# Designed miniproteins, single chains, continued (5): the designs that were tried, part 51

Each design is a single chain, and the fold is of that chain. pLDDT is the mean over its residues in the fold that is shown.

## One batch from the design tools (miniprotein)

Design m17870
Fold by ESMFold2-Fast:
Structure m17870 (fold): chain A 81 residues (1-81)
Amino acid sequence: MAEELLREADRKFQEGVAAAKAGNIEEAEKKFKEAVELLREAAEILSKDPEKRELAEELRRRAEEVEKMGKELIEAAKKAK
């Protein structure tokens, strides 16, 4: 289950990057938000297992990085008129 969420999150992030490069700001924002949400959901599921808490922390950090990168890409795309 968590692995499928991670796979979907990666797919959404890649779609967001492609949309941002194409200047589709609204689509990029939606895709990055979806990717971050999926990563946070996966981290929450994994955090219930004491053996996987380190992995859950790593996923939370990954979600923060995706959110930051997405914001930077969107701001860059907004400046490209």
Scores: mean pLDDT 81

Design m17871
Fold by ESMFold2-Fast:
Structure m17871 (fold): chain A 87 residues (1-87)
Amino acid sequence: MELYRPDPALRALLESVGLTAETLTLEELLRGFLLYVRKQNLVSPEDGNVIDLSGTPLGELLGADSVDLNDMTPVVQALLAHSTPVP
């Protein structure tokens, strides 16, 4: 099982949704992302598969104004870019 240590910016986001562990799996990182999206009501009302990140701390972390839920590859890449793999 691969474990990742979030950087301070990603950790602050994860802690805001109750994920306080020092190391997390990729599935837990993705769960934290989705919990934050739900908590902040970021799903686009025009398209339920699009997350509007404009003006949000999550958008600044990912470097994106929107994310398509049909392609989570950019989200995975950004979460891993803000994490360090643990042996």
Scores: mean pLDDT 80

Design m17872
Fold by ESMFold2-Fast:
Structure m17872 (fold): chain A 114 residues (1-114)
Amino acid sequence: MSFEEKANEVLDEARKRIAGAQSDEEKLRAITEAVGKLLEIASEFLPDELRDLVARYLGEVLRIVTEAFRTGDREGAIKRVQELRKKAEEDLKDHPEVVKVLNRFFDLVIEALR
C-alpha cells in the first residue's frame, strides 16, 4: 500500500465523521484523529525530513481549527488554511503525492469550518 492510498483511507473516514458531526467538538475530534493517523502513515512511508515538514503543516492546521471553533472566526481560519495550502504546495513541489494528500486534508478542514 502506498502513502497516498493509506492516507486517502484516513481522509475518507474523517470526511464521513465530519459530515455526520452534530457539534464543533465532534468535528475537531475527527480532525485531530485524522492528523494523528496521517502522522503515523507519514512516519511509515516518508523520510524523516519530509515527515517533519508534513507534521508542521498538520499541526499548524490543528492550531488554526482549534482557535476558529473557540473564537467563531471561521472566515479568518479558512483564509489562513488557504494561505497554508499555497505554502505547502511550494515547499513540497518535488513530492506531488504528498501535496495531493495535504490538499485533500486542507479541503476537508475548510468544509468542516463552513
Scores: mean pLDDT 88

Design m17873
Fold by ESMFold2-Fast:
Structure m17873 (fold): chain A 79 residues (1-79)
Amino acid sequence: MDLEEGERLREEGLALEKAGRYEEAARKLAEAARLYLKAGDREKAAEAYGEAALAAAKALGLDLEEIREKVEEYKEKEL
């Protein structure tokens, strides 16, 4: 049950990533990883977590750049 549900969510997440919907892909892939862990499949869970992390990094690419710029701005304005 949980293993099959996890596989379905992983396939959905990978399809979303191919469509450029990275935030949604990361969420689906992380949920798939949790279901794999619940089913006791640590290898599939690790794979899905890795895929979720990659999708999240792509989704946050511009946000991470904005955060980095803001952090540097605040450090300079501490004067």
Scores: mean pLDDT 75

Design m17874
Fold by ESMFold2-Fast:
Structure m17874 (fold): chain A 64 residues (1-64)
Amino acid sequence: PTAEEFVKLGKTYLEAGRYEDAVAYYEKAIELDPNNKEAWELLAEALEKLGELEKAEEYRKKAE
């Protein structure tokens, strides 16, 4: 699977309110392509939904 495929899966789980699953797929996307800024940004968003504000801030910096 490609990083793009994992981002699409993550978005599907985010849309369904399954934030922990979304995080897992975005982490897989970043493992394949650490330069995918969209994956870092969406990971931060999913973490914010889970109340993990400190981690969300850390990952948002990676999206820059």
Scores: mean pLDDT 83

Design m17875
Fold by ESMFold2-Fast:
Structure m17875 (fold): chain A 77 residues (1-77)
Amino acid sequence: VTVDEVVEAIRRVVAEHPGVRLLAFAGSGDYVAAVFEAPTPEQREELVARIRDELEKLGAEIVSVWGERPLIVAKVK
């Protein structure tokens, strides 16, 4: 799997969730970080679960999730 495939999967999941905003992407080597804004804790949990599911299908791993702002760090395998 590639960094571009991980980015596209994250963008697709965000597009499925009204009111959720993708704020930023950052990449370094095999790592992709994505920062989101979700209007409720329930939408945040749903977003994280959906991203985890889609990345797992691609063979990427979520290595970190931060609760205060949904920051997801994924490693490309």
Scores: mean pLDDT 73

Design m17876
Fold by ESMFold2-Fast:
Structure m17876 (fold): chain A 58 residues (1-58)
Amino acid sequence: MEKQKEAMKKITEEDIKEFLKRLGIENPTEEQIKEAMKLLKEAKNVIDFTEKLIEKFG
């Protein structure tokens, strides 16, 4: 992928729920989803976003 911003724009709330489930959160709460969405907005790219999710929820 040439543009990381385009990849990040394709990340949906459902994708975030799947990421949280993969981190061991079987039933992500609305609060956890909102925090993850905030991290997505602050992240520079998909790798940075994944690292922030692991630090916050892993």
Scores: mean pLDDT 74

Design m17877
Fold by ESMFold2-Fast:
Structure m17877 (fold): chain A 56 residues (1-56)
Amino acid sequence: IELSEEERRALEGAARLVKEGALTYREAAQLAIRIGGVKLSLEEAERLVRELAEQL
């Protein structure tokens, strides 16, 4: 998936919030799309947040 630096940073921030217990994967994906400007489907954003959280 071709992501801008801003989009990638938004997804990483959302993944950190999941690791901290602040958000679910679904909520983090919604945040990344609405606030972070990530141009992905909700399902794909959720998958990437999950993958990034696994790597943290």
Scores: mean pLDDT 79

Design m17878
Fold by ESMFold2-Fast:
Structure m17878 (fold): chain A 116 residues (1-116)
Amino acid sequence: MKKEKALEVAEQFLAGVRRTVREILEDIAAGNPWDDETLDAIAKAAVQAFRDALKKTGLSDETVEKITEVVQKTLDEIRALVREANAGADPEEVLARIDQLLEKTFEEIKKILDEE
């Protein structure tokens, strides 16, 4: 079913985001922070790839836009949290907050798909 494929795409995408964020936070803790420009470029590329993957599942353009908007907002919030870690916030606390955001994002995506 197209909803099942869309959930798979979303789950795989969010898992990928979590892995990348963990690497970024580990690099910050090691004294090798990533540049804001690099983070913005990665986020933009990730959103575009996700949008294209969702379109291939057969979802309506309206549903793809709603899900992509939720993901974009989540990535913007993650970017802000990564900047807090760069400014000296505890990377472990930042990762915990990001995990909560990713769980909330997946729940919002499920709700949008249920309404299609």
Scores: mean pLDDT 86

Design m17879
Fold by ESMFold2-Fast:
Structure m17879 (fold): chain A 60 residues (1-60)
Amino acid sequence: MSMSDEELKQLIVEALTAHGVPEEVAQYMAERVIASGKPKREILAAVDTFKATLDFSGLM
């Protein structure tokens, strides 16, 4: 089964909050990223980049 938008949102929130982002901000960012229409593959790559560099640019 392909990853759902809710599963992807949860993954983003978990990654952001694990690195010190408040949950409300992480949820807002996750919703915005999903609403952007970016391919899920690109969003996952941006999460990996954030985890390695703490750079939010790929999640904007």
Scores: mean pLDDT 74

Design m17880
Fold by ESMFold2-Fast:
Structure m17880 (fold): chain A 84 residues (1-84)
Amino acid sequence: MEERRKREQEALEKAYEDIRKWLIDKGLVSEEEADKMSFEELLRKAFEADPERARQILETYAPESFELEVYLTLLLMKEALDRL
C-alpha cells in the first residue's frame, strides 16, 4: 500500500526534523554536524541530553511508523535498565 508507506516516510521525516531542530536550537549540535549525522546518531544525542523530550517527539510520530515505535521501545528499555 503506497499510502501506508508514504505515511511511514512522512512520520520518519517529521520526527527527524523535530529532533534535528531541537538539538540545533539547544546548541547541542550545529547545522553542519546534524547534516552529517544519521537519524540514529541524532536520537542518541537527544536521549543523552533530554530523554523525556526525545520520548515526547517519538511518541508523537510512532503511531504512523513501526521504525519509530522500535526506537521508542529501545529508549524506554534503556531508561528502565538505567533505573536498576
Scores: mean pLDDT 77

Design m17881
Fold by ESMFold2-Fast:
Structure m17881 (fold): chain A 109 residues (1-109)
Amino acid sequence: SLAELRENLIAMLEGQIAVLELLLAQSTDEEARAALEELIALNRETLELLRSSDDAEEILAALERLIAAYRRVAALLADSTDPVEQVARGVLELDIAALEAAIARLRAL
């Protein structure tokens, strides 16, 4: 159901935010830090939308915006030789895959 998917999405985004905050704490590059801070802010905005909305189309649009933001940050980190930023890129790629799977499930409802 949409309610079960929404509950699972909330838990997933809360976990993603926690990991992103850990990566932010370990990052020393100003541009990478700014990008991670903006991504965390968008994740929190998406969480609030999930808690307040039962509109599947509104949720879908928010998740698509979130994936686009993840892809922009991953692209920014693509050429990094910093070990923390390389780990961050890998985490972002896994988060993108999880979000894409969630979108596919939402579209199948």
Scores: mean pLDDT 87

Design m17882
Fold by ESMFold2-Fast:
Structure m17882 (fold): chain A 67 residues (1-67)
Amino acid sequence: MEPLRLSVADVARALGVSQATASRLLRRWEAEGLAEYDAETGEYVVPPEKQREFLERLLAERERNEA
């Protein structure tokens, strides 16, 4: 299964937040080991084994921002 690749802009759009907020969330999830920053592409890479946990975190943040 291919890894999931997301830019800061992709996450900002998905969550309905600013790029600054999306960048802070992605850096936090990288620190937790859910994603890795690829400096060559400027994207965050989520390996297949962590995609479910990553998506659960993304959905939780989306629900918070829709309230």
Scores: mean pLDDT 79

Design m17883
Fold by ESMFold2-Fast:
Structure m17883 (fold): chain A 70 residues (1-70)
Amino acid sequence: MSPELQREVDMAVMELALATELAVAKSEGNEEAAKIAEEALKEIQEAAERGDLEAAEEAYKKAKEELEKL
């Protein structure tokens, strides 16, 4: 794949992972986990619009750390 296409794929995978965590958190009634996943998903979507893989990765890692603390 081109480097540009690879960045888009990597960002899409991170979006899918957080969207899945958001859906699971909502189904379980875990409001704190849902909020963390939703905020991170928004940050990744904004980074994707800019093509900023590094910002997307930072948002994803931060969300994973916050979810692990729950």
Scores: mean pLDDT 80

Design m17884
Fold by ESMFold2-Fast:
Structure m17884 (fold): chain A 85 residues (1-85)
Amino acid sequence: MKEQEETAKRISELRARANELIDEVLKLIQQKMKELSGKNREEVVKLIALAIDAIGLQYEVDRATSPEELERIIAELEKIKEELK
């Protein structure tokens, strides 16, 4: 059944993209945490919250069973990445 193969391929491609975005987000958070060096506690708390959100989304990526779920996760990750710019 071709539809199952196409869905599996789409899921694989979206999962790869989501994992790349998670890696980018976590690297950006680590870099910003280094730059703060314990200064500005409010910004540190914000970065910790964004890191928790990204880790939660990583868990959702691992459990995602549909392209629609992965596209939602990717949109949330891109939103977090924008917050870090």
Scores: mean pLDDT 82

Design m17885
Fold by ESMFold2-Fast:
Structure m17885 (fold): chain A 81 residues (1-81)
Amino acid sequence: MQSKEEIEREIRLVFLTLQAKNAAAEGDIERALEIVEELEAIPGVTREDVVAVLEAAAEAAEKAGKEETAEELRKRAEELR
């Protein structure tokens, strides 16, 4: 079983992912990237986790018609691969 601290970390990861998707859907790329940097600062978050969040945020931006934001987020994801 995970410790309380590990569970709290996972909950924070999920909430930050949702916040990044919301910011991207609004076209707020600066805010989306700030949230991604916050995710990277969490101990145990991998590069693969960050790439997945960037791709999810890009999809949210694309669905909202924020094509430029989606393109920029995908570029950031490719740079981390």
Scores: mean pLDDT 80

Design m17886
Fold by ESMFold2-Fast:
Structure m17886 (fold): chain A 89 residues (1-89)
Amino acid sequence: MEKKEQATELLQLGAVYYKEKKYEKAIEYYEKALSLVPTALGYHLLGQAYFALEEYEKAIEAYEKALSLDPNDEEAKANLEKAKAKLAE
């Protein structure tokens, strides 16, 4: 299997676990995907999973990496500010 295809399948599996609210398992698959191919989408999804677990510092790091690869991701930008606001509480 091509590395890029494998990474995409791992992100899709992680997204399935995220929808089932199995956030730790979603993170495991997102990290496996990112280890093969670092993508803005992968970091965005990783940030969402960390945010769901209330791990706001890790969510911030993931969203910042997503925005470094795709600065026009307005959802990642909004979620980054939300995570920063939670950490400031």
Scores: mean pLDDT 88

Design m17888
Fold by ESMFold2-Fast:
Structure m17888 (fold): chain A 57 residues (1-57)
Amino acid sequence: SLADAVQRGMELVDEYLRALAEGDEEAMQAALRRLETLPPDVRQQALHILNVALSSS
């Protein structure tokens, strides 16, 4: 369902940010690859949230 896809997108954003904080490049790449498998609209929303998180200092 779309709700499941949205939840998965949020989980992958969280996984990416944790991997980034830990310097785990393999985990970062894995999270990005999984984000690419989501429906385009869900992926765009997840990437937008990721960009906002990355812009915070």
Scores: mean pLDDT 83

Design m17889
Fold by ESMFold2-Fast:
Structure m17889 (fold): chain A 65 residues (1-65)
Amino acid sequence: SEAVQKAVEELKAYAESLGLDVEIKGEGDTIYLTFNNVSVTQQAGFAIYAIGIGIEKGLTVKLVP
């Protein structure tokens, strides 16, 4: 959906601004996040931000271990 595409673009920009190596993929109404060499605290902060966007846009956010 357009909402997923916009959310993915916004999250990619945010990750880049923070210098975080995060793989972000949108499929259907779900956003998948894969963290590469990111601390647990930074992962938590990013995930909270992503979930906030998801709630506003009606999207599900999932973490890939």
Scores: mean pLDDT 85

Design m17890
Fold by ESMFold2-Fast:
Structure m17890 (fold): chain A 60 residues (1-60)
Amino acid sequence: SPLEIGKELEKAGKYVLAMAAYEGAIAQDPNNKEAWRNLAVAAEKAGKTDLAKQYREKAE
């Protein structure tokens, strides 16, 4: 699934690619709070602090 692909990319340190995979998971299910939480973490690790804050709000 895009969510599992995102998790593997994040483990590999490929944060921008992980964000794209998590965006794919959200496109399939916009209510997937796990995907929003993981997207926020990947965005923070990619140095995209403002985006990470917005994604954390979507996860709640």
Scores: mean pLDDT 86

Design m17891
Fold by ESMFold2-Fast:
Structure m17891 (fold): chain A 68 residues (1-68)
Amino acid sequence: PAPHAAVAAHRARLHAVLSPEERARYDAAMAVLDRWRAGEPVSQEELDAAHADLEAVAGAAAAREAAA
């Protein structure tokens, strides 16, 4: 499963840049998407909120990298 190492490394790098609160938001959003992919009942509001949180966290990480 060597291809997954790049994803794990990217996630570790993001966690190093993100605050504990942003990491929690990212992990919670990913959990919602994982439930949806598994075919669990997930509301459209939960999916929309998860996508918004992922975008917000990604934007915050990108802004910090640009400021460095």
Scores: mean pLDDT 75

Design m17892
Fold by ESMFold2-Fast:
Structure m17892 (fold): chain A 69 residues (1-69)
Amino acid sequence: MEELREEAERLLREAEEAIRRGDLETAKQLVKEASRLAEQLAKLGDLESYWELARRIAELMERIREAER
Protein backbone atom coordinates (compact mmCIF):
# COMPACT_ATOMS: atom_id res chain seq x y z
CA MET A 1 0.00 0.00 0.00
CA GLU A 2 2.69 2.53 0.97
CA GLU A 3 4.58 1.90 -2.28
CA LEU A 4 1.43 2.61 -4.32
CA ARG A 5 0.90 5.89 -2.44
CA GLU A 6 4.49 7.06 -2.99
CA GLU A 7 4.33 6.18 -6.69
CA ALA A 8 1.05 8.07 -7.11
CA GLU A 9 2.54 11.10 -5.35
CA ARG A 10 5.56 10.96 -7.69
CA LEU A 11 3.27 10.84 -10.74
CA LEU A 12 1.34 13.86 -9.44
CA ARG A 13 4.58 15.84 -8.97
CA GLU A 14 5.55 15.01 -12.56
CA ALA A 15 2.08 16.08 -13.71
CA GLU A 16 2.52 19.47 -11.98
CA GLU A 17 5.80 19.98 -13.85
CA ALA A 18 4.14 18.97 -17.14
CA ILE A 19 1.36 21.54 -16.54
CA ARG A 20 4.00 24.21 -15.87
CA ARG A 21 5.65 23.38 -19.22
CA GLY A 22 2.30 23.48 -21.06
CA ASP A 23 2.50 19.74 -21.82
CA LEU A 24 -1.15 19.02 -21.06
CA GLU A 25 -1.21 15.66 -22.87
CA THR A 26 1.57 14.29 -20.64
CA ALA A 27 -0.03 15.86 -17.56
CA LYS A 28 -3.37 14.14 -18.35
CA GLN A 29 -1.66 10.76 -18.78
CA LEU A 30 0.24 11.14 -15.48
CA VAL A 31 -2.91 12.17 -13.57
CA LYS A 32 -4.83 9.24 -15.11
CA GLU A 33 -2.14 6.79 -13.95
CA ALA A 34 -2.11 8.33 -10.46
CA SER A 35 -5.92 7.98 -10.37
CA ARG A 36 -5.60 4.26 -11.14
CA LEU A 37 -3.18 3.83 -8.22
CA ALA A 38 -5.47 5.82 -5.91
CA GLU A 39 -8.40 3.54 -6.88
CA GLN A 40 -6.26 0.50 -6.06
CA LEU A 41 -5.52 1.99 -2.61
CA ALA A 42 -9.26 2.45 -2.02
CA LYS A 43 -9.92 -1.18 -3.02
CA LEU A 44 -7.23 -2.28 -0.54
CA GLY A 45 -8.98 -0.30 2.23
CA ASP A 46 -6.50 2.60 2.50
CA LEU A 47 -9.16 5.30 2.35
CA GLU A 48 -7.02 7.97 4.06
CA SER A 49 -4.33 7.78 1.35
CA TYR A 50 -7.08 7.63 -1.29
CA TRP A 51 -8.66 10.87 0.03
CA GLU A 52 -5.32 12.69 0.08
CA LEU A 53 -4.52 11.59 -3.48
CA ALA A 54 -8.07 12.26 -4.74
CA ARG A 55 -7.82 15.86 -3.54
CA ARG A 56 -4.52 16.40 -5.39
CA ILE A 57 -5.88 14.69 -8.51
CA ALA A 58 -8.97 16.93 -8.48
CA GLU A 59 -6.78 20.05 -8.17
CA LEU A 60 -4.56 19.03 -11.09
CA MET A 61 -7.51 18.00 -13.28
CA GLU A 62 -9.10 21.41 -12.67
CA ARG A 63 -5.84 23.15 -13.64
CA ILE A 64 -5.60 21.07 -16.84
CA ARG A 65 -9.25 21.79 -17.68
CA GLU A 66 -8.74 25.55 -17.24
CA ALA A 67 -5.56 25.44 -19.36
CA GLU A 68 -7.48 23.68 -22.19
CA ARG A 69 -10.05 26.50 -22.33
Scores: mean pLDDT 83

Design m17893
Fold by ESMFold2-Fast:
Structure m17893 (fold): chain A 95 residues (1-95)
Amino acid sequence: SMAEELAEAILRYERGEISDEEMAALLAKATDVEIAEAYLLYAKEKKDPAAVSAAALFYIRAGDYEKAIEVLTKNGQASEEEVKELIERMKKMEE
């Protein structure tokens, strides 16, 4: 799937095996949901809380607030109330 291909690309990017330009081109072809799913796959393999946070931000960009709340709360990174506050802040940054 696109999410699996992107998760592999993120791993290769961290290893210095692909350039910033190549990574940017791959991300430009993907939807925000596909990018979020890729970061979740990456986070499972690396056990990286930063990747979970990245996934949640892309779910918020996609308008999938329920999934963003689920991802952050299930991984113990934030309460539901804290995620709702983040969503409201991100909405205010979009003019």
Scores: mean pLDDT 82

Design m17894
Fold by ESMFold2-Fast:
Structure m17894 (fold): chain A 57 residues (1-57)
Amino acid sequence: SYKDEAFARMRELVQRVPDPEERLRLAQEFANKLMDAKTKEELDKVIAEAERRVAEL
């Protein structure tokens, strides 16, 4: 499903975060956002936000 693919992508992104506490915090934050997403467009927006935030670290 799109949601399963989004969770897989989120896991890949947060693994790039070197600090384990920051990694856990981001994983929890984005897991909650993905669980709340109702459409593919909302899932894509959450992943785009995760990509942006990981890139800024």
Scores: mean pLDDT 85

Design m17895
Fold by ESMFold2-Fast:
Structure m17895 (fold): chain A 59 residues (1-59)
Amino acid sequence: MLYPVTLPEGSKATAAELDDVARQHGGSFAYIDVVNNKAVVRVAPTESVKVSDALKEKF
């Protein structure tokens, strides 16, 4: 599924960095929602929390 992750305010993560972290946790980067400051990842529902937490910790 596509899962939106709210990044910390002022985060400057690149698409490549987001994809790398997402892949380490069973997902992949899909796109960035610039208007809402969200990274959207493709991930299984059971892995969505793990990927979200990893992205928030890294960025």
Scores: mean pLDDT 75

Design m17896
Fold by ESMFold2-Fast:
Structure m17896 (fold): chain A 84 residues (1-84)
Amino acid sequence: SKKEAEGYYELGKAYYEEKRYEDAAKEYEKAIKLDPDYAEAWYNLGLALYELGRYEEAAEYYEKAIELNPDYEEAKEKLKEVKE
């Protein structure tokens, strides 16, 4: 459900704030599995993977966030950063 996806998203954010990027990524993956249109979860998954040095995967997830929300300026900026 969307509520369950939001719960995993908030848990992912909590892990990200603690710099537990692998745990954050796992929770964001659970959120997008339940709600594949959750642009913020795709973007934050990209952020977690970027922190883990997984730049190609981060770029793919930023692109997915932009597909879902074409006005997602934060995702566009991060995508430019990883492709430079």
Scores: mean pLDDT 89

Design m17897
Fold by ESMFold2-Fast:
Structure m17897 (fold): chain A 65 residues (1-65)
Amino acid sequence: SMEEKKRIEELKAKVAELEAQTDDQRSIAQIQEFVEKHTSDELQKLEEIVAQLSRVLASQAAAKG
């Protein structure tokens, strides 16, 4: 549907924003590889990447405090 396509675009933009804020490029690569292996649905892939990157950013923020 058009609504699903819009949601996918919004999630892709969110992934790009989170990747830009993430200092550990290896963590980004590992998350993407893991999600690609375990999920074939595009929407579910993007939601899982957002969730995992958010956890990495929380750890990054704790290290800066």
Scores: mean pLDDT 81

Design m17898
Fold by ESMFold2-Fast:
Structure m17898 (fold): chain A 65 residues (1-65)
Amino acid sequence: SALGHLLRGSRLKQEGRLDEAEAEYREALRLKPDFAAAHLQLGNTLKDSGRLDEAEAEYREALRL
């Protein structure tokens, strides 16, 4: 489920496994593109990885929804 991928991504992010967390959040968004929480968490993960432009895009999408 989209929620299952979101929760798994959040756990991976807490473990510092940012690339794997990103993959899980992207899978959540593939299943539910309008999932504001997944856009927000993907943005946070991208920011933590120094990918600030990509993080900004995801934050804007979360706020649009």
Scores: mean pLDDT 89

Design m17899
Fold by ESMFold2-Fast:
Structure m17899 (fold): chain A 70 residues (1-70)
Amino acid sequence: SNMEKVRKDLEAALAALEAGNVAAALRGLEDAMKYASGEVKELIEKALEALRAGDLETARELLRKAMEKV
């Protein structure tokens, strides 16, 4: 399902962030955006903005919130 795909992509993005691999995290979130909708999509969009701004702490917090909603 789209929700399972989103969950998988968010888990991969979080793991990438914890490993310091911002490029992999960005790819995971961009992929998740293709399948996400509603509040989850809004949280992923904000996480992408935070990552592109170099705010890893905010990105991680938003990513965890998105995972709670999937």
Scores: mean pLDDT 87

Design m17900
Fold by ESMFold2-Fast:
Structure m17900 (fold): chain A 85 residues (1-85)
Amino acid sequence: SAERENAVKWTSAQLLVVAAEVNVELAKKEKDKKRAIELLEAAIRDAEEAIRLAEETNAPEEEKKKIIERAKKIKEEAEKLLKEL
């Protein structure tokens, strides 16, 4: 159903933002450069997918904006950290 599909996309967007945030925090503490790169690349991918999924949902506009802003912020942080490695 369209309702189920929307709910799955919205839940997935929220979980992907959290996953991206966790991976960035893990990367900051990671001593192995290769592992830190893998965590940051995963965070960038998850943040991009979260933005895409959130934009495709019919969730309230204010809630969508908050998730998209969080995802953009974490993506920018991950990209900045990746360039510094």
Scores: mean pLDDT 91

Design m17901
Fold by ESMFold2-Fast:
Structure m17901 (fold): chain A 62 residues (1-62)
Amino acid sequence: MDAKLEELLEEATRGVRALLEAGLSEEVAFQMVKRELEELGVDPETAEEIARRALEEALREM
């Protein structure tokens, strides 16, 4: 995986975990992280893939 893409995934995973620990649902955490990635200039398809992988990774670590 590209180093920049891997960094984005790690940050997204931390973001999802923080949102879930704050009591937000999986759906809301996914949506918020996806939107944040899009604001950072990530295309919608890639943002959805990263956000989905981040959600799976965060849930695995919790």
Scores: mean pLDDT 80

Design m17902
Fold by ESMFold2-Fast:
Structure m17902 (fold): chain A 76 residues (1-76)
Amino acid sequence: MEELLKKAEELADKMSPEEIKALADRFNQMTPEEARALVESMSPEEALAVLIGAEKYGFGVSKAFREAVQEKLKKA
């Protein structure tokens, strides 16, 4: 968990606020099934980085996205 969190924070820091907002907005427009499928195609670090970045900049993300990230982290 700690190593994954560290890598996710580093990835979030490398992404621009505009990139994070675009990803958050994209997930918010998806169905729960689409959001889950996209998160499953990402690395755990990438999925967590988007969530961390959205929280850092105050961008809202859907419950479906948050749940999909949590499921992915549980399997990592």
Scores: mean pLDDT 77

Design m17903
Fold by ESMFold2-Fast:
Structure m17903 (fold): chain A 77 residues (1-77)
Amino acid sequence: MELSELEKKILKAIAASPEGISASELAELLEVPQSTVSRHLNRLEEKGLVERVEGKVRRYRATEEGKKLAEEIIKEE
């Protein structure tokens, strides 16, 4: 599965946040525009690597497949 460098960073950040993380929190953490983060989140969701969690603010969690891939990315660093 082909991920961009930004998508790898997003996935690692989400995997490190078991309660879920919002697009705005990811944008601040990664120092990229929220619109850019949202676009890559949509791609990761389409790939089955992240899922939306509904609440006061929309949050994202890693799926089991996403957690496994995040661990593989960390091992390559």
Scores: mean pLDDT 81

Design m17904
Fold by ESMFold2-Fast:
Structure m17904 (fold): chain A 101 residues (1-101)
Amino acid sequence: MKPKIIGADGSTILNAREAVEKAIKEGADAIVVSSDVHPLAREVIRKLAEEHGLDVVEVPLEKMVDTAIELAKKGYKTILVIAPSKEEADRIVKEIEEKLK
């Protein structure tokens, strides 16, 4: 079954928090976050994920596509991808979706 990939902007703490909260409501079971996202935003992501029992994987921007595909192969059904910008998040989501065909 093709997983649902959600892209989000991690450029601010507020955007990161909103992205995680919305993804939880959509049934997200894993988060892939860029190590290039601000440390304080990454801390908020980790705390919210821990409270809701979601797996979080922190990787460099260049590894995000491969990491999300690996999680999809392991059976994760809804994956949130948080990148340092909205444009990067949208690009990563498109590449993941193209590789999961």
Scores: mean pLDDT 85

Design m17905
Fold by ESMFold2-Fast:
Structure m17905 (fold): chain A 59 residues (1-59)
Amino acid sequence: MEEEAERLIRVAEILLKKTKNPEAKKYFQKAIELARQGNLEEARKYLDKAVKIYKEYEK
């Protein structure tokens, strides 16, 4: 559980630095915040939303 939170935060921080889309940035930040609070279920939902936006606009 705790190791999963650290990995989620690391992935979200890396993608946050790469994305220029403001909506994706907002969702990555929210995923990081929720993971730090221990809410992994909501953190994963926001990470998934952010990744979908990132993939759609980056290609």
Scores: mean pLDDT 79

Design m17906
Fold by ESMFold2-Fast:
Structure m17906 (fold): chain A 62 residues (1-62)
Amino acid sequence: SRLEEVVEGLRELADRAEAAGDDVTASLLYAVAAIVETHKPPVEEAEELLERYRRRAEEAIA
């Protein structure tokens, strides 16, 4: 489902942050993924959340 894709996307970003040595960001992203998986917010809201974190990740590595 689209919601499951958001959860996996957040976990993938968390894995990348952890690999880069940013344990704080990794922990935050894993927590957000768990919240989305548990509470199942509207898919549009979840997708916007994932895009927001993707943009932040891009800024951090640029």
Scores: mean pLDDT 80

